# Designed miniproteins, single chains, continued (2), part 57

Each design is a single chain, and the fold is of that chain. pLDDT is the mean over its residues in the fold that is shown.

## One batch from the design tools (miniprotein)

Design m5950
Fold by ESMFold2-Fast:
Structure m5950 (fold): chain A 71 residues (1-71)
Amino acid sequence: GIALALALVRRELELVLSPEEAAAIVADVGKLLAQGRIDEAAALLRERLLAHGVPEALADGIAQALRTLSS
């Protein structure tokens, strides 16, 4: 479900970002997931990760995990 997807994404984000940065991204992504906007949530997550300097392959992997866990 959404709560598990957000918890796992936050865990991955905290490996490469500060807890504050991870929490901000999870909050924005969580709003879109609560609206059923899964593809938009994954796209926003990817864009935010790239903006924070996360490598494209890792950003793509985390975004795909969000889509899979949120479906």
Scores: mean pLDDT 82

Design m5951
Fold by ESMFold2-Fast:
Structure m5951 (fold): chain A 90 residues (1-90)
Amino acid sequence: WTPEDIALFRQILEEHPNLTAEQWLALAEELRESNPKVAARLAGLALQKAIEENASPELIDRALAEVAALSELGARLAAGVRGARAVEAA
């Protein structure tokens, strides 16, 4: 992470402390091209908040897809979460 990425992430958290999972995901999608590392972190927060709040499967799937698209580590984590959900659903 660059100092600029850290500063942007902190600014977003300070300006928007009460964002919903959907709003976090929307910000991640907007920052995808300009600040992919910040976007990946915001997508991760959206995923955590969506799971915690028992959000719709569609929102969780969108967050998983965004996390997976933005990093190899995110792709592995998303695959693990999908695997765990499949086992619990079985």
Scores: mean pLDDT 69

Design m5952
Fold by ESMFold2-Fast:
Structure m5952 (fold): chain A 70 residues (1-70)
Amino acid sequence: MRVTVTLRAYDAETGELVGESVSRDLPAGSGAPTPPSLDEPGTYRLTVEERDADGRLLRRSEHLVTRGPP
């Protein structure tokens, strides 16, 4: 089964989208694509959505990631 994985990174304080990656035609369960580079220190909200060939949501997860201490 082939899936599309969409990963979006948002600034956790402002809610602005700071990065996005989309990987298509992956085997189901192959894991998330590499997130975009986050060069600025801060807290980011990462959302991961896995969808099948029909666009049906199979899995969604959300993670908070803190990049670098001051």
Scores: mean pLDDT 70

Design m5953
Fold by ESMFold2-Fast:
Structure m5953 (fold): chain A 87 residues (1-87)
Amino acid sequence: VEELEAEVTLLQLTPLAEPGKYHVFAVAEGADGRRYLLAGIATKLSDTEWAFRGSLLDGETGEVRAVEGRIVKRDGRWLLRARAAAP
């Protein structure tokens, strides 16, 4: 699986009991208009960057994959960068 880059259209972060840890739910759209749903755990790295690990649902195929990556703010937009998680 190649690295996915998609623009975040919805980002929900719910604090966990552990400081700096959040449940993440995100909806993102790729350059081709394909939609992705992310659910997992995010760690706050800065005001503009989050690390995550979770599951990514492909809106086209319905396939769910284990992923890890970053959510980063660039030029006022949130970008999702995801790759396959280690087996």
Scores: mean pLDDT 82

Design m5954
Fold by ESMFold2-Fast:
Structure m5954 (fold): chain A 139 residues (1-139)
Amino acid sequence: SLEEFVRKLELKTVNEISEHLAELKKKYPSVPDEFIERLALAARFVVDLVADELIKNNYSKEFAEKVFKAVRDILIAAAETAVEGLQKGLSIEEIVKRIREKLDELIAKITDPEVQEFARKVAERVIRLIENILKLLEK
């Protein structure tokens, strides 16, 4: 079923993001563990919302696969950019700007216009979530 297919993609995506965040934690040990943990929760929240939207609106399995690939790439790029910015001591405004620029570049490479539109909406949500996490931690 579509639901079984989407739930398998959701689990795969969450696992891939979790592995990447674990590597970021090792690479940037000066960044607070709480920041990485909040990024993990935000990523899980976004992936769960994407899965639910794909199921509720009865999108195709092919569309769902393309969307999860884009969402994974967006979440990984946003997390990496945020962690690097914090390590460099950049302002929240500069970190958010760099995330936006990086995500715009990734979205521009998406050739399927419906996937690109979906990815654009996800990116805006991801940017807002990371900005809120950065403001909460203010360091």
Scores: mean pLDDT 90

Design m5955
Fold by ESMFold2-Fast:
Structure m5955 (fold): chain A 77 residues (1-77)
Amino acid sequence: SGDAVAEASIAEGERYAAQGDYETAARVLEQGIRQARKRGASDESLARAYRELARAYEGAGDLEKAAQYQQIADQLE
């Protein structure tokens, strides 16, 4: 399901972020969000994935993208 894709992407992204690889974490989450949307993921699952994506961009130093994805997550709730 879309929700399962979102959850898997969050878990994978968190593993890369824990290793300090924030750029890979962001790419994994962006790809996962795209696939989760195509599979009909809930707004709740997408919001969680976007929050993790925002944190990944913050870790990478891309504060503009971090703010953008945090805003998207907030709008989904």
Scores: mean pLDDT 89

Design m5956
Fold by ESMFold2-Fast:
Structure m5956 (fold): chain A 100 residues (1-100)
Amino acid sequence: SSSSQQRVVQVMNNTVTTMTNIYQDMQDGKISIDEGRDRFRNVVDQMFQDISRYLPHIPQDQAISLVTTAGNVVVSQARRFGSDVERYVRQQTDRLISSV
């Protein structure tokens, strides 16, 4: 439904804000790279958990598109933490797409 699609977009927007804050804290030296990496993984996990609640209420093609978009948004941020974190995001994205 459109309301479920709007909830997914809201989760994605909230996630981007949280990721931006984590990155800023790393750049400002408030947290270490390892702490930032751990926080990023937690935020990615939370995003996909929250999104997964709405996917059964969205047409399959739209659900796949939304999950792919969310994955692409977070993978661009994850690259700054290394290839292992980027791969983790890609794996979580593919796993969720396969469940739709």
Scores: mean pLDDT 84

Design m5957
Fold by ESMFold2-Fast:
Structure m5957 (fold): chain A 83 residues (1-83)
Amino acid sequence: MEKYQQLLELARELQPRLEEAGRAGDLEAIAALLEELQNFLKSLYPDAEFPEIDPRDLESVLEAHRAILDFLGKLYEEALKAE
């Protein structure tokens, strides 16, 4: 329970920053936010693996974003089953 709540709090904080960076087209800012989220997820789930992010490669940034969304989706489904 506590891990999921901490994740939701971080997601709420990072989401507006990610949206702002996305509107600005700032790939380096997006990559930095995704790396912050990956590091947080690894701190809660040490076995979690995420792709390396190249802030100069749009495809790399998009792959990292998709990997995070897939991981969050699995956590959300597990949380729903626990209640």
Scores: mean pLDDT 75

Design m5958
Fold by ESMFold2-Fast:
Structure m5958 (fold): chain A 73 residues (1-73)
Amino acid sequence: SLEEEVDALLEKARAEGKTLQEILDMLSDIFEKLPPEVRKELAEKFLEISQIEDPDEQYEALREAVREAVKKA
C-alpha cells in the first residue's frame, strides 16, 4: 500500500541520516500519485514543518502529514 511505501521510505531516510530536503526528494514519486488538492495541502504543511527547529519534532510532523495525505487519497 502507499502507506507502507511511505513508512519504508521514512524509516530508510531516518536510518541514513537524510535531511528534510533529501526526505522530500525521496518522497517525490509518492507525491506524484496524490490528487492535486491533497498535494496542495501537503505543500502548505511542509512550509509549517520547515519552521520547526527540533529535528525529531520536524521528522514526526513530516511523517504525520504524509500519512494523513496518503489516507485522504
Scores: mean pLDDT 77

Design m5959
Fold by ESMFold2-Fast:
Structure m5959 (fold): chain A 69 residues (1-69)
Amino acid sequence: SEKKEKRIALLQKYKDLVDSQIEKNQAELERLKAEGKPDSEIENVKKAIERLQKTKDLYDEQIEKVKAE
C-alpha cells in the first residue's frame, strides 16, 4: 500500500533525525572526555543518548507494526 509506504518513510525520517542527534551527542561525549570534563557532565550527555536510543527503539517498533499491517 502506497499509504503504508509513506507512513514507514515518515517514521524512518524521524528515526534518522534521532540517529543524527545520537551521533552529535556521541561526538560531544568524546569531546568532554578528551577535555577532562567532570564525570557529572559526561553522565548528563550519556543520559541524553540513553533517552534518544529509547526514542529510536519506539520508532523501530512502530515501523515493524506498520509493516505487519
Scores: mean pLDDT 88

Design m5960
Fold by ESMFold2-Fast:
Structure m5960 (fold): chain A 90 residues (1-90)
Amino acid sequence: AANAKPSIEGAIANLEKALELIKAGASIEEVKPYAEEAAENAKRAYEITGDKRFLEAAELAKKATDESLSKEERIEYLEKAIEILKKELE
Protein backbone atom coordinates (compact mmCIF):
# COMPACT_ATOMS: atom_id res chain seq x y z
CA ALA A 1 0.00 0.00 0.00
CA ALA A 2 1.15 3.59 -0.68
CA ASN A 3 2.38 5.61 2.33
CA ALA A 4 0.18 8.68 3.02
CA LYS A 5 2.34 9.98 5.92
CA PRO A 6 4.53 12.36 3.84
CA SER A 7 1.39 13.94 2.27
CA ILE A 8 -0.30 14.29 5.68
CA GLU A 9 2.88 15.84 7.18
CA GLY A 10 3.18 18.18 4.16
CA ALA A 11 -0.45 19.29 4.58
CA ILE A 12 0.08 19.98 8.33
CA ALA A 13 3.33 21.93 7.73
CA ASN A 14 1.69 24.15 5.08
CA LEU A 15 -1.44 24.72 7.23
CA GLU A 16 0.74 25.66 10.23
CA LYS A 17 2.68 28.14 8.04
CA ALA A 18 -0.61 29.61 6.72
CA LEU A 19 -1.91 29.94 10.32
CA GLU A 20 1.35 31.68 11.40
CA LEU A 21 1.02 34.15 8.50
CA ILE A 22 -2.67 34.94 9.20
CA LYS A 23 -1.91 35.54 12.92
CA ALA A 24 0.96 37.87 11.88
CA GLY A 25 -1.46 39.94 9.73
CA ALA A 26 -0.33 38.69 6.29
CA SER A 27 -2.54 39.26 3.22
CA ILE A 28 -4.70 36.52 1.70
CA GLU A 29 -2.31 36.56 -1.32
CA GLU A 30 0.62 35.70 1.02
CA VAL A 31 -1.38 32.88 2.71
CA LYS A 32 -2.87 31.41 -0.49
CA PRO A 33 0.16 29.39 -1.76
CA TYR A 34 0.48 27.60 1.61
CA ALA A 35 -3.26 26.90 1.86
CA GLU A 36 -3.31 25.60 -1.74
CA GLU A 37 -0.27 23.34 -1.15
CA ALA A 38 -1.94 22.03 2.05
CA ALA A 39 -5.18 21.29 0.14
CA GLU A 40 -3.23 19.43 -2.60
CA ASN A 41 -1.34 17.35 0.00
CA ALA A 42 -4.61 16.51 1.83
CA LYS A 43 -6.25 15.50 -1.48
CA ARG A 44 -3.21 13.27 -2.22
CA ALA A 45 -3.66 11.60 1.18
CA TYR A 46 -7.32 10.96 0.24
CA GLU A 47 -6.25 9.38 -3.09
CA ILE A 48 -3.87 7.04 -1.19
CA THR A 49 -6.21 6.13 1.74
CA GLY A 50 -9.82 6.67 0.51
CA ASP A 51 -10.49 8.50 3.84
CA LYS A 52 -12.97 11.35 3.22
CA ARG A 53 -11.65 13.24 6.29
CA PHE A 54 -8.71 14.27 4.06
CA LEU A 55 -11.20 15.79 1.58
CA GLU A 56 -12.77 17.70 4.50
CA ALA A 57 -9.31 19.02 5.51
CA ALA A 58 -8.66 20.11 1.88
CA GLU A 59 -11.97 22.05 1.73
CA LEU A 60 -11.27 23.69 5.13
CA ALA A 61 -7.81 24.75 3.88
CA LYS A 62 -9.44 26.42 0.84
CA LYS A 63 -11.96 28.30 3.05
CA ALA A 64 -9.03 29.80 5.01
CA THR A 65 -8.26 32.01 1.95
CA ASP A 66 -11.90 33.06 1.37
CA GLU A 67 -11.90 36.91 1.20
CA SER A 68 -15.54 37.00 2.43
CA LEU A 69 -14.49 35.46 5.80
CA SER A 70 -13.08 37.29 8.82
CA LYS A 71 -9.50 36.73 10.06
CA GLU A 72 -10.95 34.86 13.06
CA GLU A 73 -13.06 32.54 10.85
CA ARG A 74 -10.03 31.78 8.62
CA ILE A 75 -7.99 30.88 11.75
CA GLU A 76 -10.80 28.56 12.98
CA TYR A 77 -10.98 26.71 9.62
CA LEU A 78 -7.18 26.21 9.54
CA GLU A 79 -7.09 24.97 13.17
CA LYS A 80 -9.89 22.48 12.39
CA ALA A 81 -8.01 21.20 9.30
CA ILE A 82 -4.80 20.75 11.36
CA GLU A 83 -6.77 18.86 14.08
CA ILE A 84 -8.28 16.45 11.50
CA LEU A 85 -4.86 15.73 9.93
CA LYS A 86 -3.03 15.29 13.27
CA LYS A 87 -5.60 12.68 14.39
CA GLU A 88 -4.78 10.68 11.22
CA LEU A 89 -1.13 10.39 12.39
CA GLU A 90 -2.22 8.81 15.73
Scores: mean pLDDT 86

Design m5961
Fold by ESMFold2-Fast:
Structure m5961 (fold): chain A 101 residues (1-101)
Amino acid sequence: RKPDYSILEITKELSPEAIVLASGLFSALQSQKTKEEQLAYIDAMLEAGVISEEEANALKEAIENGDIEALIETLAEIVARLTGEDKEKVKKLLTYLYENS
């Protein structure tokens, strides 16, 4: 397969930490087969201290409503807070990953 050069343009503006965290969180949630498993993953992140109670509630609401835009927005906010990156740049990466999954 030819490399998708669009991902290189997105990732060159982000730190390696932001890329790994955003991709890892998105892939972990997307790999869950049921809403129950996705909600359990969010609870595990909250228990591990990776996310706040407010962030966990926002992610759960997005999953329960099937609102992928709200899910991407909240994940971008979490990654931006943890890495110091710009939220809009992280959101662009997450949107790309969703569209190319």
Scores: mean pLDDT 79

Design m5962
Fold by ESMFold2-Fast:
Order: C-alpha cells, then sequence, then structure tokens
Structure m5962 (fold): chain A 95 residues (1-95)
C-alpha cells in the first residue's frame, strides 16, 4: 500500500507538471485529459487510504487534497500554469 501510494504520488507529479505546460500552451483537450487522469488517481488514493496504516493514510490524504485543489480550480475556470507548478512542488514535499 505505501509503495503504491508513493508510485501514484510520483505519477501525479508528472501529470501536474504536464498540466502546467498544457495550460500555458492553451491546449484545452490536453488539459481536460490530464485533469480526468488526475481525478482517477485521486479516487485510487482514496481507496488505498482506507486500508493504509495512519502514517501512510496521512500521506495519501495530503496528495489527494492537493489534486482536489487542481480539479476545483479547473471546474471554476481559474486553473493557471502557476497553480499547477505550485501543486507539483507541494506534492514533492509530501513524497
Amino acid sequence: VEKEIEELGERAIELVEELAEAVEAGDKEKVEELVDELGELEVRLSELARVADPETRRKAVLIGATLGTIELAYVMGSLTAEHARKAAEELKKIL
């Protein structure tokens, strides 16, 4: 479970960095694709958190919360490349 959460966190960093580039390029289709993929990671992190020990669960919850801010910004039409880059740095600190 811990290793799977770490692998999902590393994948989330990659996707969020790609999202920053897509937002800056104005690639709407790529932004939607990446946000959807991040949403799938958030669901899987939530499932793993339920069976994890307390320390590993805390890490999964923090990663999920960071991804949730990206999804909320996207839905509100306020997602920026800067927000995505900041989220990637936050994820690196959690991992």
Scores: mean pLDDT 83

Design m5963
Fold by ESMFold2-Fast:
Structure m5963 (fold): chain A 94 residues (1-94)
Amino acid sequence: ADVVAQSQASMSARISQARAGSFDDNTIQRMMTNVSHVTMRAIVAIYYASQFGDDDTADRIAAQAQAIPSMTPAQIAAFQAQIDARIQAYNAQR
């Protein structure tokens, strides 16, 4: 079995849930408190982008999140900083 294909399928399911806007505030907060899990922060960023109607940003973050298994530690750090900045920007608009 292809481990990469299984990981991508799991990620796609989480992205679909985030874009559907079915997350409650408690679920979002739990995802945000796991600072070591860049994937959960990416899902929250996709959720906010979709809620603000920024589908281009949501699509871009989704593509980057699916690439996480292939990223170097430096690329993961850069991506985490990028999504954290986007989450802060969306929170400032709420």
Scores: mean pLDDT 70

Design m5964
Fold by ESMFold2-Fast:
Structure m5964 (fold): chain A 61 residues (1-61)
Amino acid sequence: MDIEQEIADAEAGLASTRKLAEEYEKKWQEAGGDPEYERKAAILYTAAGILEAGLDFLRSL
């Protein structure tokens, strides 16, 4: 029953997911369009967007 801790853990997870997505996007740009890096970045950005929407909903209550 630690809603604040749960939100903090989720925020940390979101931040880590975004950082990893940014790293793969940078590698994709620097490597001249490696499709594996593009795919990983796209998946991670999608996951981050879902987590962000969930957190925004929880914070709006």
Scores: mean pLDDT 79

Design m5965
Fold by ESMFold2-Fast:
Structure m5965 (fold): chain A 73 residues (1-73)
Amino acid sequence: LEERWEELAERAKSLPEESQKRLHEVVGEVQAELKEKYAGLTIDEVPEEEARRAAEEGLRRLEEALREEEARA
């Protein structure tokens, strides 16, 4: 998972500044959705498996957004 995030970060760095800005907005959206979904829960109340699945879903959305920006660039 961490390795995939590092790959995305490296790929994002090769994109134009405007594309990087749009990717930052997607990151913000993913973070906001996770915060809303787990609102009122402490970090230890979220099962590790569920947290992993949420992270994978967020990563998938970022990979999709990155591909769209790469195609646009």
Scores: mean pLDDT 71

Design m5966
Fold by ESMFold2-Fast:
Structure m5966 (fold): chain A 100 residues (1-100)
Amino acid sequence: MNYYIFEIKVATGVISEPERVEAVNTFILGLIYIEKGEFEKARKLLEEALEKFKELGDEELVKIIEELLKRLEELEKLKDKPEGVRLKEIERLIDEALEK
């Protein structure tokens, strides 16, 4: 729920500057679309967030997003797998990226 989005903003440490808030919101929306299995929408949002964080000089978030984009390609190859298997891999990918 609302706490999940707050936890992501706290984890990224980027909640005060308007440009950083926009980048974080774009990143969060990308994660939401990964969970929904809408990988094309997720990719576009993550690529947009990646460019924004590169402009902000946030190397840590750039690395996280690049890792998510690489794993997103692997998850797209699983699109023909049972929904339960796909959801479990999506959850693991998000958790691993955020715990780094």
Scores: mean pLDDT 69

Design m5967
Fold by ESMFold2-Fast:
Structure m5967 (fold): chain A 80 residues (1-80)
Amino acid sequence: SPEEALIRRFTQALVDALLAGASREEVIATVRQHLEEARKAGADKVAELAEWAIQRLEDGHPLEEVVRETLLRAFELLQA
């Protein structure tokens, strides 16, 4: 489905960013890009997840913890 394709791209981008040693600002930019794609596609649950991740990163939560929780929530969306 289009939503599953968006989730797969979003999760891959987050993993790639972490492996590249991306900064908090770079991870936020990556999440914002995928938020825009989710909004364009009408993938409301994916957009909500991306908004949640941005909020946690902007609130100063540890980068690795936010990415881990985002990946877990994304896997939950794929299993639904």
Scores: mean pLDDT 87

Design m5968
Fold by ESMFold2-Fast:
Parts: C-alpha cells; structure tokens; sequence
Structure m5968 (fold): chain A 75 residues (1-75)
C-alpha cells in the first residue's frame, strides 16, 4: 500500500540520520518492491547515500532498485 511505501521511506531517512547505511538501503529496496513503478525512489536513494557519505554504493544500489522495478527481487 502507499502507506507501507511511505513508512519504509521514513524508516530509510531515520536510518540515514542514525548512520545505519545497511538499514537505509534495506528500507529503500523494500519500498521499491512494494511499488515497482515508482521512479522517485532511485532519486531518493542517490540523495540519501550522498547525505551519509556513501555515494560509492550508488551504482550497486541503483542496479538493485532497477532489478526490482523489472519484476525481480532485491536479494
């Protein structure tokens, strides 16, 4: 549901504030799994990764998000 997507995006932002990059990425991937057609999650991921100094992870995270968008899992 839209509420579940929003809850995971809020959890990703909270994880970013806590410096928990792994939890942030997991919540972003879960939000994308719940709404594969939502294109703004990749942009949110790029911004959050930059904000926590983990922009080096962006190519792998973007690839995982795109795999989910194409009907794959993030595993």
Amino acid sequence: SKAEVQAHLEAARAAAEAGDVAAMVRHLLRAQELDPERSDIEKEAAWLLASVGAVDRLPAVAAALRAVQEGGSAD
Scores: mean pLDDT 82

Design m5969
Fold by ESMFold2-Fast:
Structure m5969 (fold): chain A 96 residues (1-96)
Amino acid sequence: GVRDLLRRARDLLERAAALAAEAGADPEILAKARELLAKAEELLAEGRYEEALEALEEAYDLLVKALASIPNPPLEAEELLGLAEFHLAVARRLLA
């Protein structure tokens, strides 16, 4: 269901954020992304799936920007972002 897709996307984005931090991504961009991931967790717990999706999509955009600023971005982080994007797209379609 949509909750499982959004939970998986959040977990993938959290893992991507950790790898980006280890690779030296901008700590201010990472802090903003992590605030959105924390907000999404709270919204998911409340059953507010459309708002959780919006928070996760914003976190995704910030993490894409963070990785783009790294000279040698970790391939695993890029793969995690791609998988998260797929789960978010499916969740958006189900909520439409």
Scores: mean pLDDT 90

Design m5970
Fold by ESMFold2-Fast:
Structure m5970 (fold): chain A 93 residues (1-93)
Amino acid sequence: MEKFKEELEKLKKKLVEEGLVSEELAELLFETAYNGEELSDKVIELAKKEGGKPLIAAEMFGVLYAEHHFESPEVREAVAAARARIEAALAEL
């Protein structure tokens, strides 16, 4: 459990330092993932409004949540696909 929180804190810090999200949005994404809540439509709309970078950040938090909470082959494939999309999107920034 402690490892998941540490990974979320590292991701939050990295995303803010790299300018991918505001500190306020990074905190909201951290709390949403830590509490096991699905991203609300409002958070997704805000991320889309701010541009592609916040949406990429939201997907990164979702991937971390899935890796720590699910062990099915289908989730592993979805996580691998999401990681590939995130890496491609970040390379275009």
Scores: mean pLDDT 71

Design m5971
Fold by ESMFold2-Fast:
Order: structure tokens, then sequence, then C-alpha cells
Structure m5971 (fold): chain A 98 residues (1-98)
């Protein structure tokens, strides 16, 4: 049903968002560690670049909401670092295709 597909989409988006949030936090933590040897200006630039990448990935997830094949493609890119969460996203999207 359309209601059931909406619930699956919401769950898939939630899982994808959790992965993106974790990736972003890990990147910020790495920048802070690296920043001990960098100028404050260099650290600010790296953080800004990380924020821009995070915003871009968030937009990719939003664009994929209406495209199951694009959603599966994006989830497969996450499989190397987040195999369990990526597989759950793929399974949810495959159910939406049915």
Amino acid sequence: SMEEKRKLAKEAISLATEVLDEEYQNEIDRIKELGKKLTPEQVKKLIEEAKNRYAERRQEVARAVGDPDEAIKLAKELQKRYPEKAQKIIDLVEKMKS
C-alpha cells in the first residue's frame, strides 16, 4: 500500500541519515585531531569543506526518495563501512519496489 511504502521510505531515510551523521562526526573528529598541527584558519576551512560534503550527501538522499534504484546505488556506497545498516536500507527499498 502507499501508506506502507511511506513507512518503509521513512525508515530507510532515518537509517541513511544515521549513517551520514556518523560519517560527518567521524570526519569532524579526524579534523580536530589533525588540527593540533594546523593553524586555526586551516581547521576552519577543513570543517567548512566537511559541512559542505555532508550537506551535499543529505541532498543526494533527499533526491533518491522518489528513485528506488538511485537509493540502492547510494546504499551500496555505504556497504564498505556500514555493511549492516546499508543492507537494511537496501532491503527496505527493495520492499518498496514490490
Scores: mean pLDDT 82

Design m5972
Fold by ESMFold2-Fast:
Structure m5972 (fold): chain A 76 residues (1-76)
Amino acid sequence: MDEEIDEAIVIIALAIGRIHSKNPKLRELLQKALDAVAAGDYDTAIEYLKEAHKVAPEEDQPLIERAISILERLKA
């Protein structure tokens, strides 16, 4: 459980670091998702990640999808 939460945090942080883009909205959404995970609010984190997925470049979408899948499994 905690290990999977840590994996989701690392994946989101890697996405933020990889996105050397002028898209401040994408970085803002990923940061809000990280903050929600840290607060234990996985539903809010998933919502922010889904919004991030909509604005993310195609190459970054799989990383965001993986983070969503991990958080959804933590609720199952």
Scores: mean pLDDT 73

Design m5973
Fold by ESMFold2-Fast:
Structure m5973 (fold): chain A 68 residues (1-68)
Amino acid sequence: DEREKKLLEELTRLAEEDREAVIEALRKLGFSDEEIELFEKMTPEGQAAFIVQSLSLEEVERLLEELK
């Protein structure tokens, strides 16, 4: 849907511009070192998709607010 598409686009941009901040936020949310290592091997589009698949849309929106 349009909400998910917008979140994917914003996450892709952040993954390209400040990947370290995104990784740190995921660690704070309880992602494992193994999940983070897998995440780091993905493209920015893949990283955005991984986040949306792993979190609810509300959790993704909170993540984006924390990164702003």
Scores: mean pLDDT 80

Design m5974
Fold by ESMFold2-Fast:
Structure m5974 (fold): chain A 72 residues (1-72)
Amino acid sequence: SSLYEELSKRTGVSASLLKKIQEALKLDDETLKRMADFIEALLSSGASKRQALLGAARLGGYDVEAVEKLLA
């Protein structure tokens, strides 16, 4: 969808992976956007993509283990 394409451009995370994260964490679109904001903040602070994804899940209070499984 256009949302995944937009967030993919902002974060460098693939649209496919963002969709899988949304489905695994059962996030609405607004919550996924907030998670993308955390990912951008962590990447801007020098985190790797993996660190940013796991850190954003932790900061947002989401299921970190579910995100880890998607990155395996």
Scores: mean pLDDT 87

Design m5975
Fold by ESMFold2-Fast:
Structure m5975 (fold): chain A 68 residues (1-68)
Amino acid sequence: MTRDQVLARFKADIKKIKQSSKSPQEELDQLQVLFGRYAAELADDPETLDAVGVVFDEVLREIQAQLQ
């Protein structure tokens, strides 16, 4: 799977979490679990993991802003 394909999959998974979550806290909890799964899968591909991490950080900051 290419980096672009992994990023597209990760963004699709985030969208599913956003659609199913009932609160910002639930979204945050589910996103942390999701990122942990991708980190484990991409342990030998640090460049793709870094790109996934950038997307994760952006979404995490959005949710944290809603909690304050």
Scores: mean pLDDT 82

Design m5976
Fold by ESMFold2-Fast:
Structure m5976 (fold): chain A 95 residues (1-95)
Amino acid sequence: SEEEEIEKEAERFVEMYKKDPELALQHLQDLLTSEDPEVQLRALKILKKMIEKNPELAKDFVPLLPLFEHSDPEVQKAAKELIEKIKEINPEILE
């Protein structure tokens, strides 16, 4: 299942973030700036799962929000869902 794969990848990124936040953020940024919409979509789904399980990370992903802009409708939908999740966790972060 894609959902099971994304959850496993999200867990790996959380572990990476705990050991080396800069490395984890760099890898996430690389995925978000990929020319492949499927890679960008997967990255957004991974970020959403990371935040759902570790709400404290939401503030650390705010600088990545400008990288969520894409012409692909599925990527735009995933980006919107992630932004709404960040707002649910801390409404004061985003207007």
Scores: mean pLDDT 77

Design m5977
Fold by ESMFold2-Fast:
Structure m5977 (fold): chain A 99 residues (1-99)
Amino acid sequence: MIKRGEIKNYTLTLYYASSSPFSQHLLKQLEKWQPSLEELGLGYRVVDVEENPELAKKLGIKSVPTLVLENKEEPFKVFYTGDDPSFVGLLNMIRALGL
């Protein structure tokens, strides 16, 4: 889990599809949490894979929604897909921080 003091070193990117109801649901949840994420210093961005298919392919995004947590100090990224059990854990953590 990310400690509050380190969250400023991370950017959370949502890769979603505008045609996917599950992706749309998550986009709305993240939009609701955005003020709390910004207060914590977490960078946040959204990418539509249907409008950016080459970027999704280059990054190996196999399913949507996918959350990518990127460290600004280290050249590594962690991928959380909707099919990954840790994805629900990450969403619950973000929700807890946003409430």
Scores: mean pLDDT 70

Design m5978
Fold by ESMFold2-Fast:
Structure m5978 (fold): chain A 120 residues (1-120)
Amino acid sequence: ARLTPEQVLAAADVVAETLREMAEKSKDPKVQEALRRMAEAVRRMGEHAAKYLETGDPEHARELARAYREVQKAMEELKKIDPEAYEETLAAVRQRLSDAGLLGAWGYIQRLAEEALARE
């Protein structure tokens, strides 16, 4: 089936909500901060990916790439602070996306972001 902007936004919201819930469960302030920064950047990825799917405007691809870079930085920080929390976060995100049927929409966002970064 054809991917919709609504599915793209829903996938980003599932990921961002999962990250926020994991931040609330953590007792480490540095883990909480990294997860919250990831959640905010993921929301921006979803917004720009959805707009790019609607309009084809390359500015949204560039903004998506910038947000993705912020997510990558926060992920690397989380991995250095707490490798176990990092692995648990990846597993929780995958599970919730799978349960919602949004793995394909999330894969689209990530692929588009990686392609936009490669064009810089």
Scores: mean pLDDT 89

Design m5979
Fold by ESMFold2-Fast:
Structure m5979 (fold): chain A 72 residues (1-72)
Amino acid sequence: AADALLLQTLSQKTGLSQVTIQNIMALLGIKTVGELCALAKSDQQDLLEERLLALGLSQGTAEKLILACKSL
């Protein structure tokens, strides 16, 4: 329930569909939006950005996703 609300909010902030965010998380081995947001707020932020770019996201989309995660 809580993670579903975070996923919806992240989708609205980024313009990415919930399915797209879930697919990104699955490819990164991340199980929850809360875990993704914790990673974005940690010293692992640069590694997260590098991994997002490796998945084919643009730099702008990766930065927008990280900033949205930090705001949650």
Scores: mean pLDDT 84

Design m5980
Fold by ESMFold2-Fast:
Parts: sequence; structure tokens; C-alpha cells
Structure m5980 (fold): chain A 99 residues (1-99)
Amino acid sequence: SLLEKLQKIREKTKEIRKKALENNDYKLKEGAEGVEDIIAEAIRLYQEGKFVEMTIQIRLGLYASKQTLDYALKTNSDKDIIDGIKDVIEDLESIIAGP
């Protein structure tokens, strides 16, 4: 279901935040936290049947995730963090493309 996909993306973003914090990368941690909050809002909007607003939040989350990826690449962050952000981007793009 779409709800399960959004929850999975949120969990992936939590793991990225945790890894960033373990590496003392506070900017990356804040970036991941921002994406996590955007996805949490998308879940809330989905549960309220506000699908247009949910899609806007998903697009915002995709934009924020791409900015976080650019930062991670420029700072030579761990491959696990980079791969995690790429997975989040792919999952968000999949939702926007639709079934």
C-alpha cells in the first residue's frame, strides 16, 4: 500500500539521520531530519484523504532529499549514507510516477 511505502521511506530517513549523528555530521543529520518531517506530514495528509497536498509534500521531500544527496557527495559522506539517500530519492520518485 502507499501508506506502507511512505512508512518505509520514513524509516530509511531515520536510519540516515542516526548514521549522520554517529559521524558527528550535524548538517547532514538536520537534512535527514527535515526529510523525515516532510514524509511524516505526507503520511498525515494521506490518512486525512488530502492526496493533492500529500503529492506536494512528496515533491518537497524529493527536492530536500536531492539537496541532502548533493551535500553528502560534496562532503564525502559514508557510502551507506549516500546509498540510503539514493534509496529514499528512488522510492519518492516511484510514488510520484504512480502505478
Scores: mean pLDDT 88

Design m5981
Fold by ESMFold2-Fast:
Structure m5981 (fold): chain A 108 residues (1-108)
Amino acid sequence: SIDDIVDMALDFTEALLAEGVKVVYAALVFTGLILAQLGLPLPLVERGATEDELLEIVRRSVEEILAAFGKEEYAEALADRLVDAIRAGDAEATLAVLRELAEVLKSA
């Protein structure tokens, strides 16, 4: 189910953050797992990509996921908050936004 996919992605992301993985990569894993499970195209992440390039990929992935769920009205606000949390290097704030994103995706 959608709930199972979202919960699995969130659990893996929480585990990565607990192991000290950089917040931008944890966010990329969260969005990538959901995109893959939906059969949507995965973004190309090049070796040596800058943080700004990775943040643009995160933003677009959030927008694509929310659009696929018919929740595009949440995209700008959630993407902006997520990008801001990642730029701050704030794992707790990043996880809080990802949990909110998960609840939006699971809402009827």
Scores: mean pLDDT 86

Design m5982
Fold by ESMFold2-Fast:
Structure m5982 (fold): chain A 75 residues (1-75)
Amino acid sequence: SEEEKVKEFIEKLRKKIEEIVAQNKDMSPEARRKAILEEAKKLLQEFFEKYPNVSDELLKKIADEVNKLIEEALK
């Protein structure tokens, strides 16, 4: 289902952010922030290219979950 695809996308993004944080602990906060934002942007673009007809409800869910993951990672 589309909801399952969204869940898989969010899980993939979470794991990628965790990898960036773990691999770049000695990186400056600014460089780490840039790396996280660029990865999120890339994964979002790939997701919407693959699933261009996602419902407005699911688009809002994606936006909310992505924002939460980025905010938590940038603490």
Scores: mean pLDDT 79

